Designed miniproteins, single chains, continued (2). Designs and how they scored, part 41

Each design is a single chain, and the fold is of that chain. pLDDT is the mean over its residues in the fold that is shown.

## One batch from the design tools (miniprotein)

Design m5399
Fold by ESMFold2-Fast:
Structure m5399 (fold): chain A 63 residues (1-63)
Amino acid sequence: SGMTLDQAMAVFKLMVDAGIQRGSLKKPLSVDDLRELVARMAPYLSPAELAEMRERVDRLEAE
């Protein structure tokens, strides 16, 4: 499961970074949208990896 988890982590990081740094023509990804992405990734992540992704989303909410 290592390779799949690494790919999932990389994709999620790119999504978060793109949402932060790009002024998309559409509405930016909301915190709720990002939480939903994390929930969808949960079956592919360890509890520790899930917690790290949730922390990243929570930091965006704390802005």
Scores: mean pLDDT 62

Design m5400
Fold by ESMFold2-Fast:
Structure m5400 (fold): chain A 62 residues (1-62)
Amino acid sequence: GPRLEAAARELERRENEVIRALNLGEISADQAQALGAELVREVEARYGVSREELRAAILKQR
């Protein structure tokens, strides 16, 4: 639904920001992994969606 789609879009956008920072040498691989885990938790809490639903939505959009 629209809320899950919005959550998936926000997660992808913020993950892309983390990947960009990693590629620019602004953060380490360990920091990127920790930030990625935090982003999933934040999006789950903010949108009231599960990690499983987020992964399914993202895979469908790719």
Scores: mean pLDDT 80

Design m5401
Fold by ESMFold2-Fast:
Structure m5401 (fold): chain A 75 residues (1-75)
Amino acid sequence: SMAERKLKESEKILSKKELSEKDEERIIEYAETLYKEFHVKHALKIADMILKSKKVSEKTKKRAQELKDNILTTF
C-alpha cells in the first residue's frame, strides 16, 4: 500500500547518520499526507518516530507534535 511505502521510506530516512532539511521535510509531509488521506495509524507512527529521533530538528519535531495533537484530538 502507499501508506506502508511512506512509512518504510520514513524509517529509511530516519536510519541515516545525518538528515538534510529535505529529508526532514519529506518525512513530515509523508505523515501529514497520510493523516489527510485517513491513514491515521501510519501518520501517528511516523510522527512518533520523528519525536523519538535525536537526528531531527526541533522545528520538525514541533510540526510532528502538532500533527500528533490533531490526531489525538480528532480520534
Scores: mean pLDDT 85

Design m5402
Fold by ESMFold2-Fast:
Structure m5402 (fold): chain A 66 residues (1-66)
Amino acid sequence: SAPVSAEAAARALAESVRAQVEYHGLSDEEAREMIESGARALAAAGKLSEEEAREAARRAAELAGV
């Protein structure tokens, strides 16, 4: 199971990306890049470990359907 902090981050990233897809017509590639960038930013800010950031990005992509 994904860690709780990674799961919360994944849900936030997925919700943000879904909004961008719905309102701005992002491609799947653009959506994945946004998820990856967001997860990397959280790791750089010390909010997630590198492993947690990878799991959050993977889970966010699943939740966003990309």
Scores: mean pLDDT 80

Design m5403
Fold by ESMFold2-Fast:
Structure m5403 (fold): chain A 84 residues (1-84)
Amino acid sequence: NLYLAGVAAYASSKYDEAIAAFTKAAESFPDLATDCLVNIAKAYTKLEKYAEAIACYQKVLELAPNNTTAKANLASLKAKLAQL
C-alpha cells in the first residue's frame, strides 16, 4: 500500500521518501489524491520547502475547495512566507 508506505516514511522523518510514496499513491489511487497532496504538502513543510507546500495546498483546494486543513495550512504558510 503506497499510501501507508508514505505515512510510515513521514512518521520516520524520511520526508523525501514520503513525498515519492504519496505521489505514486495519488497516481495509482485517484480517490486518495487529495489526502496524498495534503501529506506531500506537510512533508514539504518539514523540509522547509514552503513554496512547494503552498503549491500542493493550492492543488488540494482545486480538487476539494472546502478542505479545512488545506485552507488553514495554506493561510498559515502564506503568512509565514510573506514575513520571512
Scores: mean pLDDT 83

Design m5404
Fold by ESMFold2-Fast:
Structure m5404 (fold): chain A 79 residues (1-79)
Amino acid sequence: SKALAEAERYAARAIEYAEIVQKSSSYPARKTGEVLRELAENLLQEAKKHSGDEKKVEAYAAGLRRVAASAEELAKSIL
């Protein structure tokens, strides 16, 4: 579905930026990156679990979009 494809795209983006944050010299930043990566992985798993419910998948995709934006902002602040 389109919503599942969007969830996968946002999850991949969130994980990519979270991994950049996890390479920070700052311990609090590394821990925040770890939390954001785990959140993205968990939301993607829930989207896949509910793949038959398009409305639920859309909600998880929206959540993943927000996680991706937060991870990107934090990664750019560290670079």
Scores: mean pLDDT 88

Design m5405
Fold by ESMFold2-Fast:
Structure m5405 (fold): chain A 61 residues (1-61)
Amino acid sequence: SMDDEIKKKIEELRQQIRDLGKQAQEDLKAAKSLEEAREIAEKYGKQVSSLQSEISKLEKE
């Protein structure tokens, strides 16, 4: 059903957010400066926000 497919897509997007969080932690640990860490955090934050927006659009459907 459409509802089941939407639910599965939301679960996949939530998993992507979790995976991004883990990758962000690794990248932040490898950062050489506070400025690099800030840029990494901002990049991952934007990616997470994009995925959260996609989830919100799917929840409206």
Scores: mean pLDDT 85

Design m5406
Fold by ESMFold2-Fast:
Structure m5406 (fold): chain A 72 residues (1-72)
Amino acid sequence: EAEAVGREIARAIREEAPEEVLAALEERARAIVAAAGTDPSDPAVQAAMEAIMRAALPALRERAAAAGVSLR
């Protein structure tokens, strides 16, 4: 679920989807993290955040590189 949302975010970024689509995906990602827990130090919350970021990171890195920004 978390990884699936991250992959959808990556696809939307690569396809230059409208801002509304990206906002909806960000809201879904936030809901998934909230469903895992409200404590940021909870391993379940961290795992959900990491899964989303791992799936989205390649597309974010590509966009950042195009803008001249370095991401890790």
Scores: mean pLDDT 72

Design m5407
Fold by ESMFold2-Fast:
Structure m5407 (fold): chain A 84 residues (1-84)
Amino acid sequence: KEEELKKKAEEYKEKAIELLRKASEKSGSEEALKAAEAIEKGDWETAEKYFSKTGEIAAENPEISELVLEAGKYFNQAKNLEAI
């Protein structure tokens, strides 16, 4: 069960990273790219800081708002699974 939960956390991390990289490509946001890199490294504290900054950018950029919202859902799911 633990191994299966870890696998699910990695899948959610990959989805969050993919969506954040797409948001970065569309907006030029360095913060979105840094959030994705922090998630890849498992640095949840750094990822949360840059994800918060990316959310502020998304609020003013409709091109990426949906991508960032969806990435946030996967980010929270991955973080919650790793906390178990």
Scores: mean pLDDT 80

Design m5408
Fold by ESMFold2-Fast:
Structure m5408 (fold): chain A 96 residues (1-96)
Amino acid sequence: SELEERRRRVEQGQPVSPEALALAKRIMEILKKENPEAYQKLEGHENELAFLVELYRRGEITPEELKEYLKKHFGLTDEEAEFVVRVAERVIAEAE
């Protein structure tokens, strides 16, 4: 699908928008303090996180789809993925 193709391009080093990357960096800052295990699993994947958060913000993926991608691609537990989704919702709300 177009989603898998776009995600693959981001994995290959295609840059994400500065706004999306800023959201991902803010999420990582919160995770480093409040959920260091989730932070460790996502560290070095800020571009991929930015891509997913931008899709979520735009309504292109659901909270459940975001959670499943985090579990499948970054090895997050159910609880860690749920926490990341809640943090993403908070960060998106703060940016608007």
Scores: mean pLDDT 81

Design m5409
Fold by ESMFold2-Fast:
Structure m5409 (fold): chain A 92 residues (1-92)
Amino acid sequence: MSELSIEEIEERMKENVKKAEEAGKEELKEEVELLAKFYIALKNGDEEAAKEYLKKLGLSDEEAEIVIEAYKNNTPEAGEKAEKKLEELRKK
């Protein structure tokens, strides 16, 4: 419900990265940072940068497009549809 500013997204990313380090989950640190960069790119309308960060997270071009569309619609229903499409792609 609250729209986050780019600065607030960056601060939350730093907090989540620190929590992952404190929990001994160093592998999650890179994923959290890439997810935050993805959100910042979407906020800036930079869909190409957003795709690049999702691809670094291990997503294909097709999976990245599905995720971007889900976040642009910003509804639970769009999220559920995206997850189902991603599962179908990963099974192939």
Scores: mean pLDDT 68

Design m5410
Fold by ESMFold2-Fast:
Structure m5410 (fold): chain A 81 residues (1-81)
Amino acid sequence: GPPAIPEEVLERVKQILEENGIISEKLDEIARELILATRQLGTDVEGLAIAIQIIAKDYGLSISWETAKKIAEKLVELLKE
């Protein structure tokens, strides 16, 4: 299965999404997929921004490049070891 996600990290990612105007009943699922994408892509902010747009589209959401990049930068900083 996927690596364990700490509840505090999940909650912080959900907060980042809401602060950037991402409102969805699937916010928990979206946040989990973004954490996994961030773990796979490491510090590649542009690659993560592309992944954010693709994942959001799968949930019926449209995210601009500027918003995706802002979210990507915050996710990289949050999940940095």
Scores: mean pLDDT 83

Design m5411
Fold by ESMFold2-Fast:
Structure m5411 (fold): chain A 68 residues (1-68)
Amino acid sequence: MEALREELERLREEAEKEENPEIKSLLEYAANFYELALDPSLSAEQREIYLEQARLLEEEARRLKEEA
């Protein structure tokens, strides 16, 4: 799934460039959930749960990033 992999790479790149530790941690945490969602052994329902968590963390990071 290209879209999920692209999101993961984007989050990792943003985390590497991010100087604010709070935003960096949120991006890393979101990336971890995207990485979990890419696990081929997961069911569709488990994947959706991980994607929800990733989206929430990414949204928080985005808000903080705009203010930083």
Scores: mean pLDDT 78

Design m5412
Fold by ESMFold2-Fast:
Structure m5412 (fold): chain A 68 residues (1-68)
Amino acid sequence: MSPAEELLERIREFDERLPSMTKDEIEKALVDLSRLFAERLPSLTPEQREEVLRALREFQDRAHTLIE
């Protein structure tokens, strides 16, 4: 699996669980996804980076609505 595919899969997994997650779990997911993105960033093509950033921003917007 490519680094981009792994990131997109993890975002999807968290997104599917989001309605049943506690605030602490959501905050942990945001930290974990941000860390994973930063670690994988050097391995991503510009196109992959854009796709992952878009998915991550959409997830962050939904998550922040639930914890703030």
Scores: mean pLDDT 80

Design m5413
Fold by ESMFold2-Fast:
Structure m5413 (fold): chain A 84 residues (1-84)
Amino acid sequence: MIPEPKIVDIDKILFEVHRVGPFQFVHVLEAKSEEDIEKAFKALSEAFGVKVYISPKNKNFGIVQGDHNLEGLYELKDGKVTKL
């Protein structure tokens, strides 16, 4: 079961991409607000040229479609996506 992200007063968003076979999944670990979660997925999509399909039931979870292996931990801070 994918846990809900921690909503904390921080100036960054932490998120993780998992790879299972040909599929990649992204979920948010920590964010300041639920609106910032959509910003993380958009920033990931734009930074790496991939499509992120947000779950209609859980906005904290998305499916990543693209040829790049993006598995890992990421930070969005000051509009920049950095792999940790």
Scores: mean pLDDT 73

Design m5414
Fold by ESMFold2-Fast:
Structure m5414 (fold): chain A 85 residues (1-85)
Amino acid sequence: SELADRLLELMEEFAELADPGTSGLLRRLMDGFRLVLPTLSPEEQRESVILLADMLVLLAKNYGDSPELKELAKRFEELKREGEE
């Protein structure tokens, strides 16, 4: 899924900006998502991307106010909206 691949790329960018604890959490979520992804239908993959993107918007917004984190939160919001279309 293009949406799933883009979500994973954004999560990787977030992990690189984050402290070791948050980075570890993000990498665990990415590993779990990659493991589950091939068991899901295209519709379930889309729904999963929307839910994860929504959660990651909240996480990024509450993590800090740096320009990089604000841009990342916007990119997660854009991915969520694209998934909802």
Scores: mean pLDDT 86

Design m5415
Fold by ESMFold2-Fast:
Order: structure tokens, then C-alpha cells, then sequence
Structure m5415 (fold): chain A 70 residues (1-70)
């Protein structure tokens, strides 16, 4: 289905983004971002609409930005 394919793409994209920024993060920041990633995967898997997935991913990016700005 379209939603299942989109979930897979978003999860893969979030994982790749975390892997790309990881070398520039402190060990504490990496742990926080990994915990955010796990929570985001759970939320995406439970999402029922494309709009819900977008909201979840937008929230994830905002939370990651807060960790990086610490």
C-alpha cells in the first residue's frame, strides 16, 4: 500500500540522517537521538494516514535539532 511504502521510506530516511550526523555528536547527544529514533519508529508504525506520518517526522526533526543545539 502507499502508506506502508511511505512508512518504510521515512524510517529509512530518518535512520540515514542519524547515521550521517552521528560523527559530529557527543556520545550523550547520540544516545538521545537514538532514543528519539526508536520512539519515532513506534509512532510511524502506528500511524494510519500520510498526514500523521508527516507530523511525526516534523516533530522528530525538531527534537533532533534541539539535541544538536545543546
Amino acid sequence: SEIDQHKKEVIEGAKEMVEEIAPELTPEQRKKVEELLKKTFEKINKAKTLDEIKKITDEFLEEVQKVVEE
Scores: mean pLDDT 84

Design m5416
Fold by ESMFold2-Fast:
Structure m5416 (fold): chain A 91 residues (1-91)
Amino acid sequence: SSRLEALTEGVKRMLEAVAKRAGKEVTEELLERARRLAEEELRLMEEQGLTLEELERLVEEGLRELEREGAPESAIEAARMALETLRRARE
């Protein structure tokens, strides 16, 4: 599915961006594992009837909570990238 593919690519880009900002190297093995876990979760969520629109709202709520609680900038940026990816997948 094009939606699953877009979300999986977004997770990869998010992890790469976060690692780069943190000055740490992310191994290819970690990226591949995270991608596989994201694909599996998204498939299960789709099978349970969770829509991309509902997921977008949950990510928006999570982002607001992270900002309210003063979470690390890397976590806030990761949530913003996830939100952008979900919005792009809906186009």
Scores: mean pLDDT 68

Design m5417
Fold by ESMFold2-Fast:
Structure m5417 (fold): chain A 65 residues (1-65)
Amino acid sequence: GLSGEALGYALQTASRYMKEAGIKPEDLTEEQAREAAEIAGEETEKKFGVPAEEAKKAVLQASGF
């Protein structure tokens, strides 16, 4: 599983992506959630060396998908 720091970073990265794209939480589509999770996964892997897939799954779970 992810460390608390890696999890926090992944969630913050996904949240930042959604805000910059102008996506409101109530209007979030599954496709947009998957795109945010993919970006967060890649950035978390680069920063912490954790598998991108684990960070992606954590973001999707937090997004209700």
Scores: mean pLDDT 80

Design m5418
Fold by ESMFold2-Fast:
Structure m5418 (fold): chain A 58 residues (1-58)
Amino acid sequence: YSQAQLQGLAEEFKSAARSLGFASVKELNDVHFNAVAKAMRLDAETALQAYKLALKLD
């Protein structure tokens, strides 16, 4: 993924986390992380990259 594509995925990851009731992606544990990844239909590696970028944006 390009930086622009990862930025978009990170923004969508933050939005998906908020839809599950979390104010920040920093509040996610492994179970919640997997729930967001599954909702977005992302593979584990792509979900982890989006999560790490989302953490840096917050």
Scores: mean pLDDT 77

Design m5419
Fold by ESMFold2-Fast:
Structure m5419 (fold): chain A 88 residues (1-88)
Amino acid sequence: DEESLALAKKAIELAKEALETGDAELVRKAAEILIKAALKSTKLSVTKQTALALQAVGAIIELELTGDVKAAAERVIELAKELIELLK
């Protein structure tokens, strides 16, 4: 799960940059990387991989509906931290 862990950390970095810049595209990129991280994990069950991926998709959908970059970025960071804890 080294690749999943590295991707999850990258998602946090991009989402933190989005919090500083207000750039919605960075949130979308962070969420896409988080989805990839969850689905590449060999340590998570298929159900947990799917749940995390769908929650990350939900963050993108909320961003598109609300335009709230901060809320979406914070959600991606929360989900990525959850994935990192599960990969320990």
Scores: mean pLDDT 85

Design m5420
Fold by ESMFold2-Fast:
Structure m5420 (fold): chain A 96 residues (1-96)
Amino acid sequence: DLEKKLEELEKRAAELEEELKKYKEKDPEKSAKLGEEAAALQIEYLRLLGRDDTLARLQAGAAAGKATAEANKDTSPAGVVAFYLAYADRLLAEAA
């Protein structure tokens, strides 16, 4: 079960990351939603693996993005993605 879930999440996260880049040029709002999905899947994947070192790197980036978005009330798609990454990092830190 676990190995199968990890493989599916890894593949889906990679697909969403590629779609994120594609839609960022065409539709920033859709790009943000895809980024949220990719972030959530990667976080679930890392959580299942118990990879604290990788989580720490993701957490640092997301925290910086969240702080910027909060300070400027950034409603841009990029700011929204950064906010969700930071929120997910917080939940993972509490659960890890």
Scores: mean pLDDT 55

Design m5421
Fold by ESMFold2-Fast:
Structure m5421 (fold): chain A 65 residues (1-65)
Amino acid sequence: GEIDSIKDEISSAVLNGDTDSLVSLLVDNLGLSEDQANEAVSDLLSGDPTDGSTLITDALSSLSS
């Protein structure tokens, strides 16, 4: 579904290290603020993915409920 497509795009951008695409995906598709998207991307790409992954998972859950 739509959520699965968003997850695939996020996963691809993380694997490619495409920060700009990740921020755009999170803002446009998950409704995160630019600040929240930048925080999640920073966490996923630079060291501790746990908090960024949780933020993304929570946003995806909000879309699916």
Scores: mean pLDDT 71

Design m5422
Fold by ESMFold2-Fast:
Structure m5422 (fold): chain A 91 residues (1-91)
Amino acid sequence: MAQVGNKLTVRVTAVYSDTLAVGEVIAADPAPTGLKVGDLVTIEGKFPPKVGDKVVLRFTADGVSYEFTGVVEEVLDDTTIVVKVTGFARF
């Protein structure tokens, strides 16, 4: 069950614009609902990312769309960020 405060470590695999990227989940503590390590997420935010930046992660599984709101807690390297989940919605 997804909870506010869950942490996701995401490796950015492609940047499409200053506000849009795709990443792979490489760690989760705990994993949000429907999401697991190895899954791809669309990232809406600011690129390059900075600590304190707000991001929206989008994922679709089994015909259901998920939206996770988060804040960048840590930038580990040029492509790897730690996001703290602050909200989520299911569509």
Scores: mean pLDDT 75

Design m5423
Fold by ESMFold2-Fast:
Structure m5423 (fold): chain A 76 residues (1-76)
Amino acid sequence: MPSNQQLADSLYTKAKESEKNGDTVSAKAARQAAELVKQGMSPEDAIRTVAQSLKSEPPQDRNRALHTIGSAVGDA
């Protein structure tokens, strides 16, 4: 299992990639998840918190952001 620091680093990497691609929603979500994990929140709770914040976003943007976060977890 990745450390909180390794997961946070992976999430920041995905945030930068999303930002370069113009995907501001995914970039914001990945950065928010990274900050929560860095503060000591469990990965599951961080993802749940970010998923709740994304409920106001269009379904396509929400699903893409959640996929981006999940892929960061897999890469860590």
Scores: mean pLDDT 80

Design m5424
Fold by ESMFold2-Fast:
Structure m5424 (fold): chain A 95 residues (1-95)
Amino acid sequence: SEKAKELAKKAYEEVQKLFNEAREKYPDISSKALGYLKNAQELVKEAINKSKEEMIELTKRAIEDAQKASDYEPKAKDIFERVKKVLEELRKELE
């Protein structure tokens, strides 16, 4: 639906902003943690043009990747927790 697509697009934009904030605030952040966060961002981007059921599945996978990023880079946990909150809110709105 158009509403689901708009929610996913907003979540993608918020995750993209948080990805940039993580890079600026933690310039020495590990490439592995950034890789997980980038994977989460790409999953949300892919979700924008999918069915509601596929959007939910991709969002759940993105939450898992954001958690992995947090586990690899505890010093940037504040940013990764905000990413997880954005994605959890998206999931709840889609369900």
Scores: mean pLDDT 85

Design m5425
Fold by ESMFold2-Fast:
Structure m5425 (fold): chain A 83 residues (1-83)
Amino acid sequence: MTPKELAEEARRLFEEELKKEGVEAKVTVLATPDGTVYVSIIVEGATPEQGEKAIKAAERAKKEFEERHPDVRVVVSVTSSLT
């Protein structure tokens, strides 16, 4: 699988989990050739509840992705667009 395919799979998985929680967020994914995938999630809006839901969605997506790709290192960042 290419870095582009890994990034697209990760992006889709994280977006689907966020959608299940009703969280409006921007997901940016960068996959490197060395097997590291960086996921940045920016939550649209300022509520602590939306942030908590985003973190839980990200945890589920990370676990599922790591189960599919055990040799891949996943780094996830969850931030709010309020700042």
Scores: mean pLDDT 79

Design m5426
Fold by ESMFold2-Fast:
Structure m5426 (fold): chain A 83 residues (1-83)
Amino acid sequence: MKEEIENLKKKAEHYKSLADEYQTLADRYEKQAREMREKDPSKEEEVKKLETLAGKYRNLAFIYQSNADYYEKKAKELEEKLK
């Protein structure tokens, strides 16, 4: 039982780490897109590619954060049920 809770917490931490990493990537590409547009408006296609990439990573971050929240909640519920 305690091992099950620990495994769920470990899964939550793993997914949270992935979510944080993809969020950081999304923020980085979003910043690059903004800076590129400001420096050279003619690079709209390059800006669009960076914005698309940022959007993809933001979606991945959201999915992994949802997985982390799910496992964290499940671990907490099991922990409360046993105490």
Scores: mean pLDDT 85

Design m5427
Fold by ESMFold2-Fast:
Structure m5427 (fold): chain A 98 residues (1-98)
Amino acid sequence: DEVAARLRARADELNARGASKEELLEFAREVAAEMARQLGRHLGKEELGERMAEAILNEDLERLREIIEEIRPELTEEQWEALQQMLKDLEELIEWRK
């Protein structure tokens, strides 16, 4: 997977040179956005995946929560738990940056 390979290469670069808080948060947002796009493709709803990715990249956690709640009936328990964990991790990283 070309995207996964690029994300791994970026993680290795940041680890090797020492990343700032902002660089780590930017990388985390990129990873979460790609996970959202992959979920959208898996569900046959690429537009939904892009809406979630946009919310993640803009740090619009309120919009992200609204989208997750909208699609809750279409998610497995594992997918719901993964999205809730992603949301929590993003909230914690944003708070850590302050």
Scores: mean pLDDT 78

Design m5428
Fold by ESMFold2-Fast:
Structure m5428 (fold): chain A 84 residues (1-84)
Amino acid sequence: AEERRRELLERIRDAVVDTLLSLGVPRELAERAAEAVVALLERDPNASFEELVEVLERQGVSREDATEAAQAALAEKARAEIEA
């Protein structure tokens, strides 16, 4: 359970960083934003799409880029749920 959660959070972090970098977001901001997403999901594993977008925007990511990153994070979560 704990090992699977840690693996999922790492995959979410990587997906958010890669998505933001592909959209032209600077690496430092992408890494900070991904860390905020992981921190939220560590506290609340069922955090909504809206909460993920809000956390990303709070870190300085645009709404459009935050939406793409939040979708990538939830896609990784959905993929892990299929393997449960």
Scores: mean pLDDT 83

Design m5429
Fold by ESMFold2-Fast:
Structure m5429 (fold): chain A 64 residues (1-64)
Amino acid sequence: MVDIEEYKKTKIDPKALEKGEAPSPLIELPSGHLASLYDVRTSLKKDPISKKEIPEEFIKELLK
């Protein structure tokens, strides 16, 4: 795993990340739960603590 700032610097291919072929950064969801970006993209559709859908805008904001 890499942190989100390292991910931004290395410009890891988003498609490779979705396939699990690249190190996935850990992100903090709105509930405070830590999850990998890979899991959020592929498996997690909802925050496991709050049970609310993870907004695509939240993910886009983190990757700016």
Scores: mean pLDDT 64

Design m5430
Fold by ESMFold2-Fast:
Structure m5430 (fold): chain A 89 residues (1-89)
Amino acid sequence: MEEEARELIERLRRLVEEGASREERKEALIEAVKFMLLNVLPPELFAELSELATKLAERLSEEELEEIVKEVEELLPEAKKRREELLKK
């Protein structure tokens, strides 16, 4: 999980630094938020992903952000279930 998180962080950082298309930023933001919701990350990696997700969101329109929120909301029941399973361990 840590290796996957670091690979995602590096990919997102390149998109933020080098520039990316509207679609690439939208897809990257969805991927980052989904990864953070479905996985329990070390605080350091969670903070870095959150910062990059925020930077990706700053470049998107309000309508694009609303679409992302709708997609993320569909994942909330699964995220809650996975968190409950992890807390039982």
Scores: mean pLDDT 75

Design m5431
Fold by ESMFold2-Fast:
Structure m5431 (fold): chain A 60 residues (1-60)
Amino acid sequence: MTLEDIEKSIKEAEERIRKEIPTMPNVKPENQEPLVEGIIEALRLIVRGIEKAIENSKKA
């Protein structure tokens, strides 16, 4: 598994989240954009954590 594979998976997840959140009946329209941005921000933090873990695993 490469860092590029993880980045691609995150981009696909972002696209699906942006598409699915507006279709959720329990999410009010005024909350959709803040929710999408919050989830995407959380995913980016997870990616940074994974990047650091991969870097650490490659060092001796």
Scores: mean pLDDT 73

Design m5432
Fold by ESMFold2-Fast:
Order: sequence, then structure tokens, then C-alpha cells
Structure m5432 (fold): chain A 58 residues (1-58)
Amino acid sequence: EVERALAKYQRAKQSLADNVAFAGTLSPEVAEQTRKNAEAALAAFEAWYQRKVAEAAA
């Protein structure tokens, strides 16, 4: 279960990185907003992943 959660986390991280790179080709404003959204999404995903690790340890 933890291995699967880690794999999902890595895929989400890569997808967000690709989205930020693409947004950078459009405009600085879009790139900045996409970066902020990606940071918020990664923080939420990290919280979810930590909870899954705690559940697996219990």
C-alpha cells in the first residue's frame, strides 16, 4: 500500500512539473499562477501521503 501511495505521489509530482513547464511557454502570469497552484497541490499531496504512511504503520 505505501509503495503504491509513493508511486502515485511521484506521478503527481511529475505531472505538476510538466504543467508548470508548459504554462511557462504561455505567459509569466500563467506561469506564476500555475507555480502557486502546483505548490499548494504538492503540499496537499504531501499531507495525504504522510497520512497514508501513518495508516500503514498502525
Scores: mean pLDDT 74

Design m5433
Fold by ESMFold2-Fast:
Formats: C-alpha cells, sequence, structure tokens
Structure m5433 (fold): chain A 94 residues (1-94)
C-alpha cells in the first residue's frame, strides 16, 4: 500500500513539472491531492478509505483533462500512471 501511494506521488510530481498548466491550477491540484491522501491515510473504515481514493482519482482526472486541453502529453502520461495505480488500490479495498 505505502509503495503504491509513493508511486502515485512520484507520477503526480512529474506531472507538476508541466510548463503548460498554470501554476495556480497546479497548486490547487496539489492541495486537493494532499488533502485526499491524508484522508486516505487517516481513514478508520474501508468505506472512508474508498471515498478518499475516489477523491484522489477525481483530482488526478481533473489535472489530466487540463493537461490534455493544453497538449501536455508528458503530464498526461504521468497522470494516467497515477490514475491506474489509484484505481488498482481502490479495487484491492473493494
Amino acid sequence: MESKIQEIGRNFESALQSSKVPSDEKIEFADKLTAALIEFKEAKSKEEAIAALERVIATLKEFKKKAEELGDKEAVKHLDEAIATAEGLKRELE
């Protein structure tokens, strides 16, 4: 589990290196992801953990949509990897 959270974080950090996505939006995505990951780590039930992962996935998909609109293929690639890892982790909890 911890290694998968670190993998999500690494791919997200790589996407943050995008020069095409505005810095204010990158900060908002980073804040949302950090909050959702903390919520996941502090979850006291399976249902809370799944809900937190759904917020992680939603944030990553919003960032991916912005990167796609701006033509940042490298950021999209990293976000796809982060989304796949988060969805895999959610499936393990279901």
Scores: mean pLDDT 84

Design m5434
Fold by ESMFold2-Fast:
Structure m5434 (fold): chain A 98 residues (1-98)
Amino acid sequence: SMMKLKKFEEELIKLSDENLEFARRAAEEAIRYAKESGVKSAGAIMATLAATTGNWMAARLAEKKGAKKAAEYNLKKAEESRDLALKTVAEVKKIDKS
């Protein structure tokens, strides 16, 4: 539904802002300390955020066309990618605390 898509858009903007800044900081630290795992973690966060955005845009386009099943499918894929991004951020934060 349009209301679910709007709420997802608000969540995606917040998630993108929070995780882009975290990914940038993780990349800067990895460069400074030559930590390969830090660079890979930043890349994984960026990749999952890109997948989230792509699936969200597909859901938005499907909603505009009245393709309800396609919109629901793509929104579900966007949510899955978002959840993966959040898990990756949590794992990188654990490394950061060590």
Scores: mean pLDDT 67

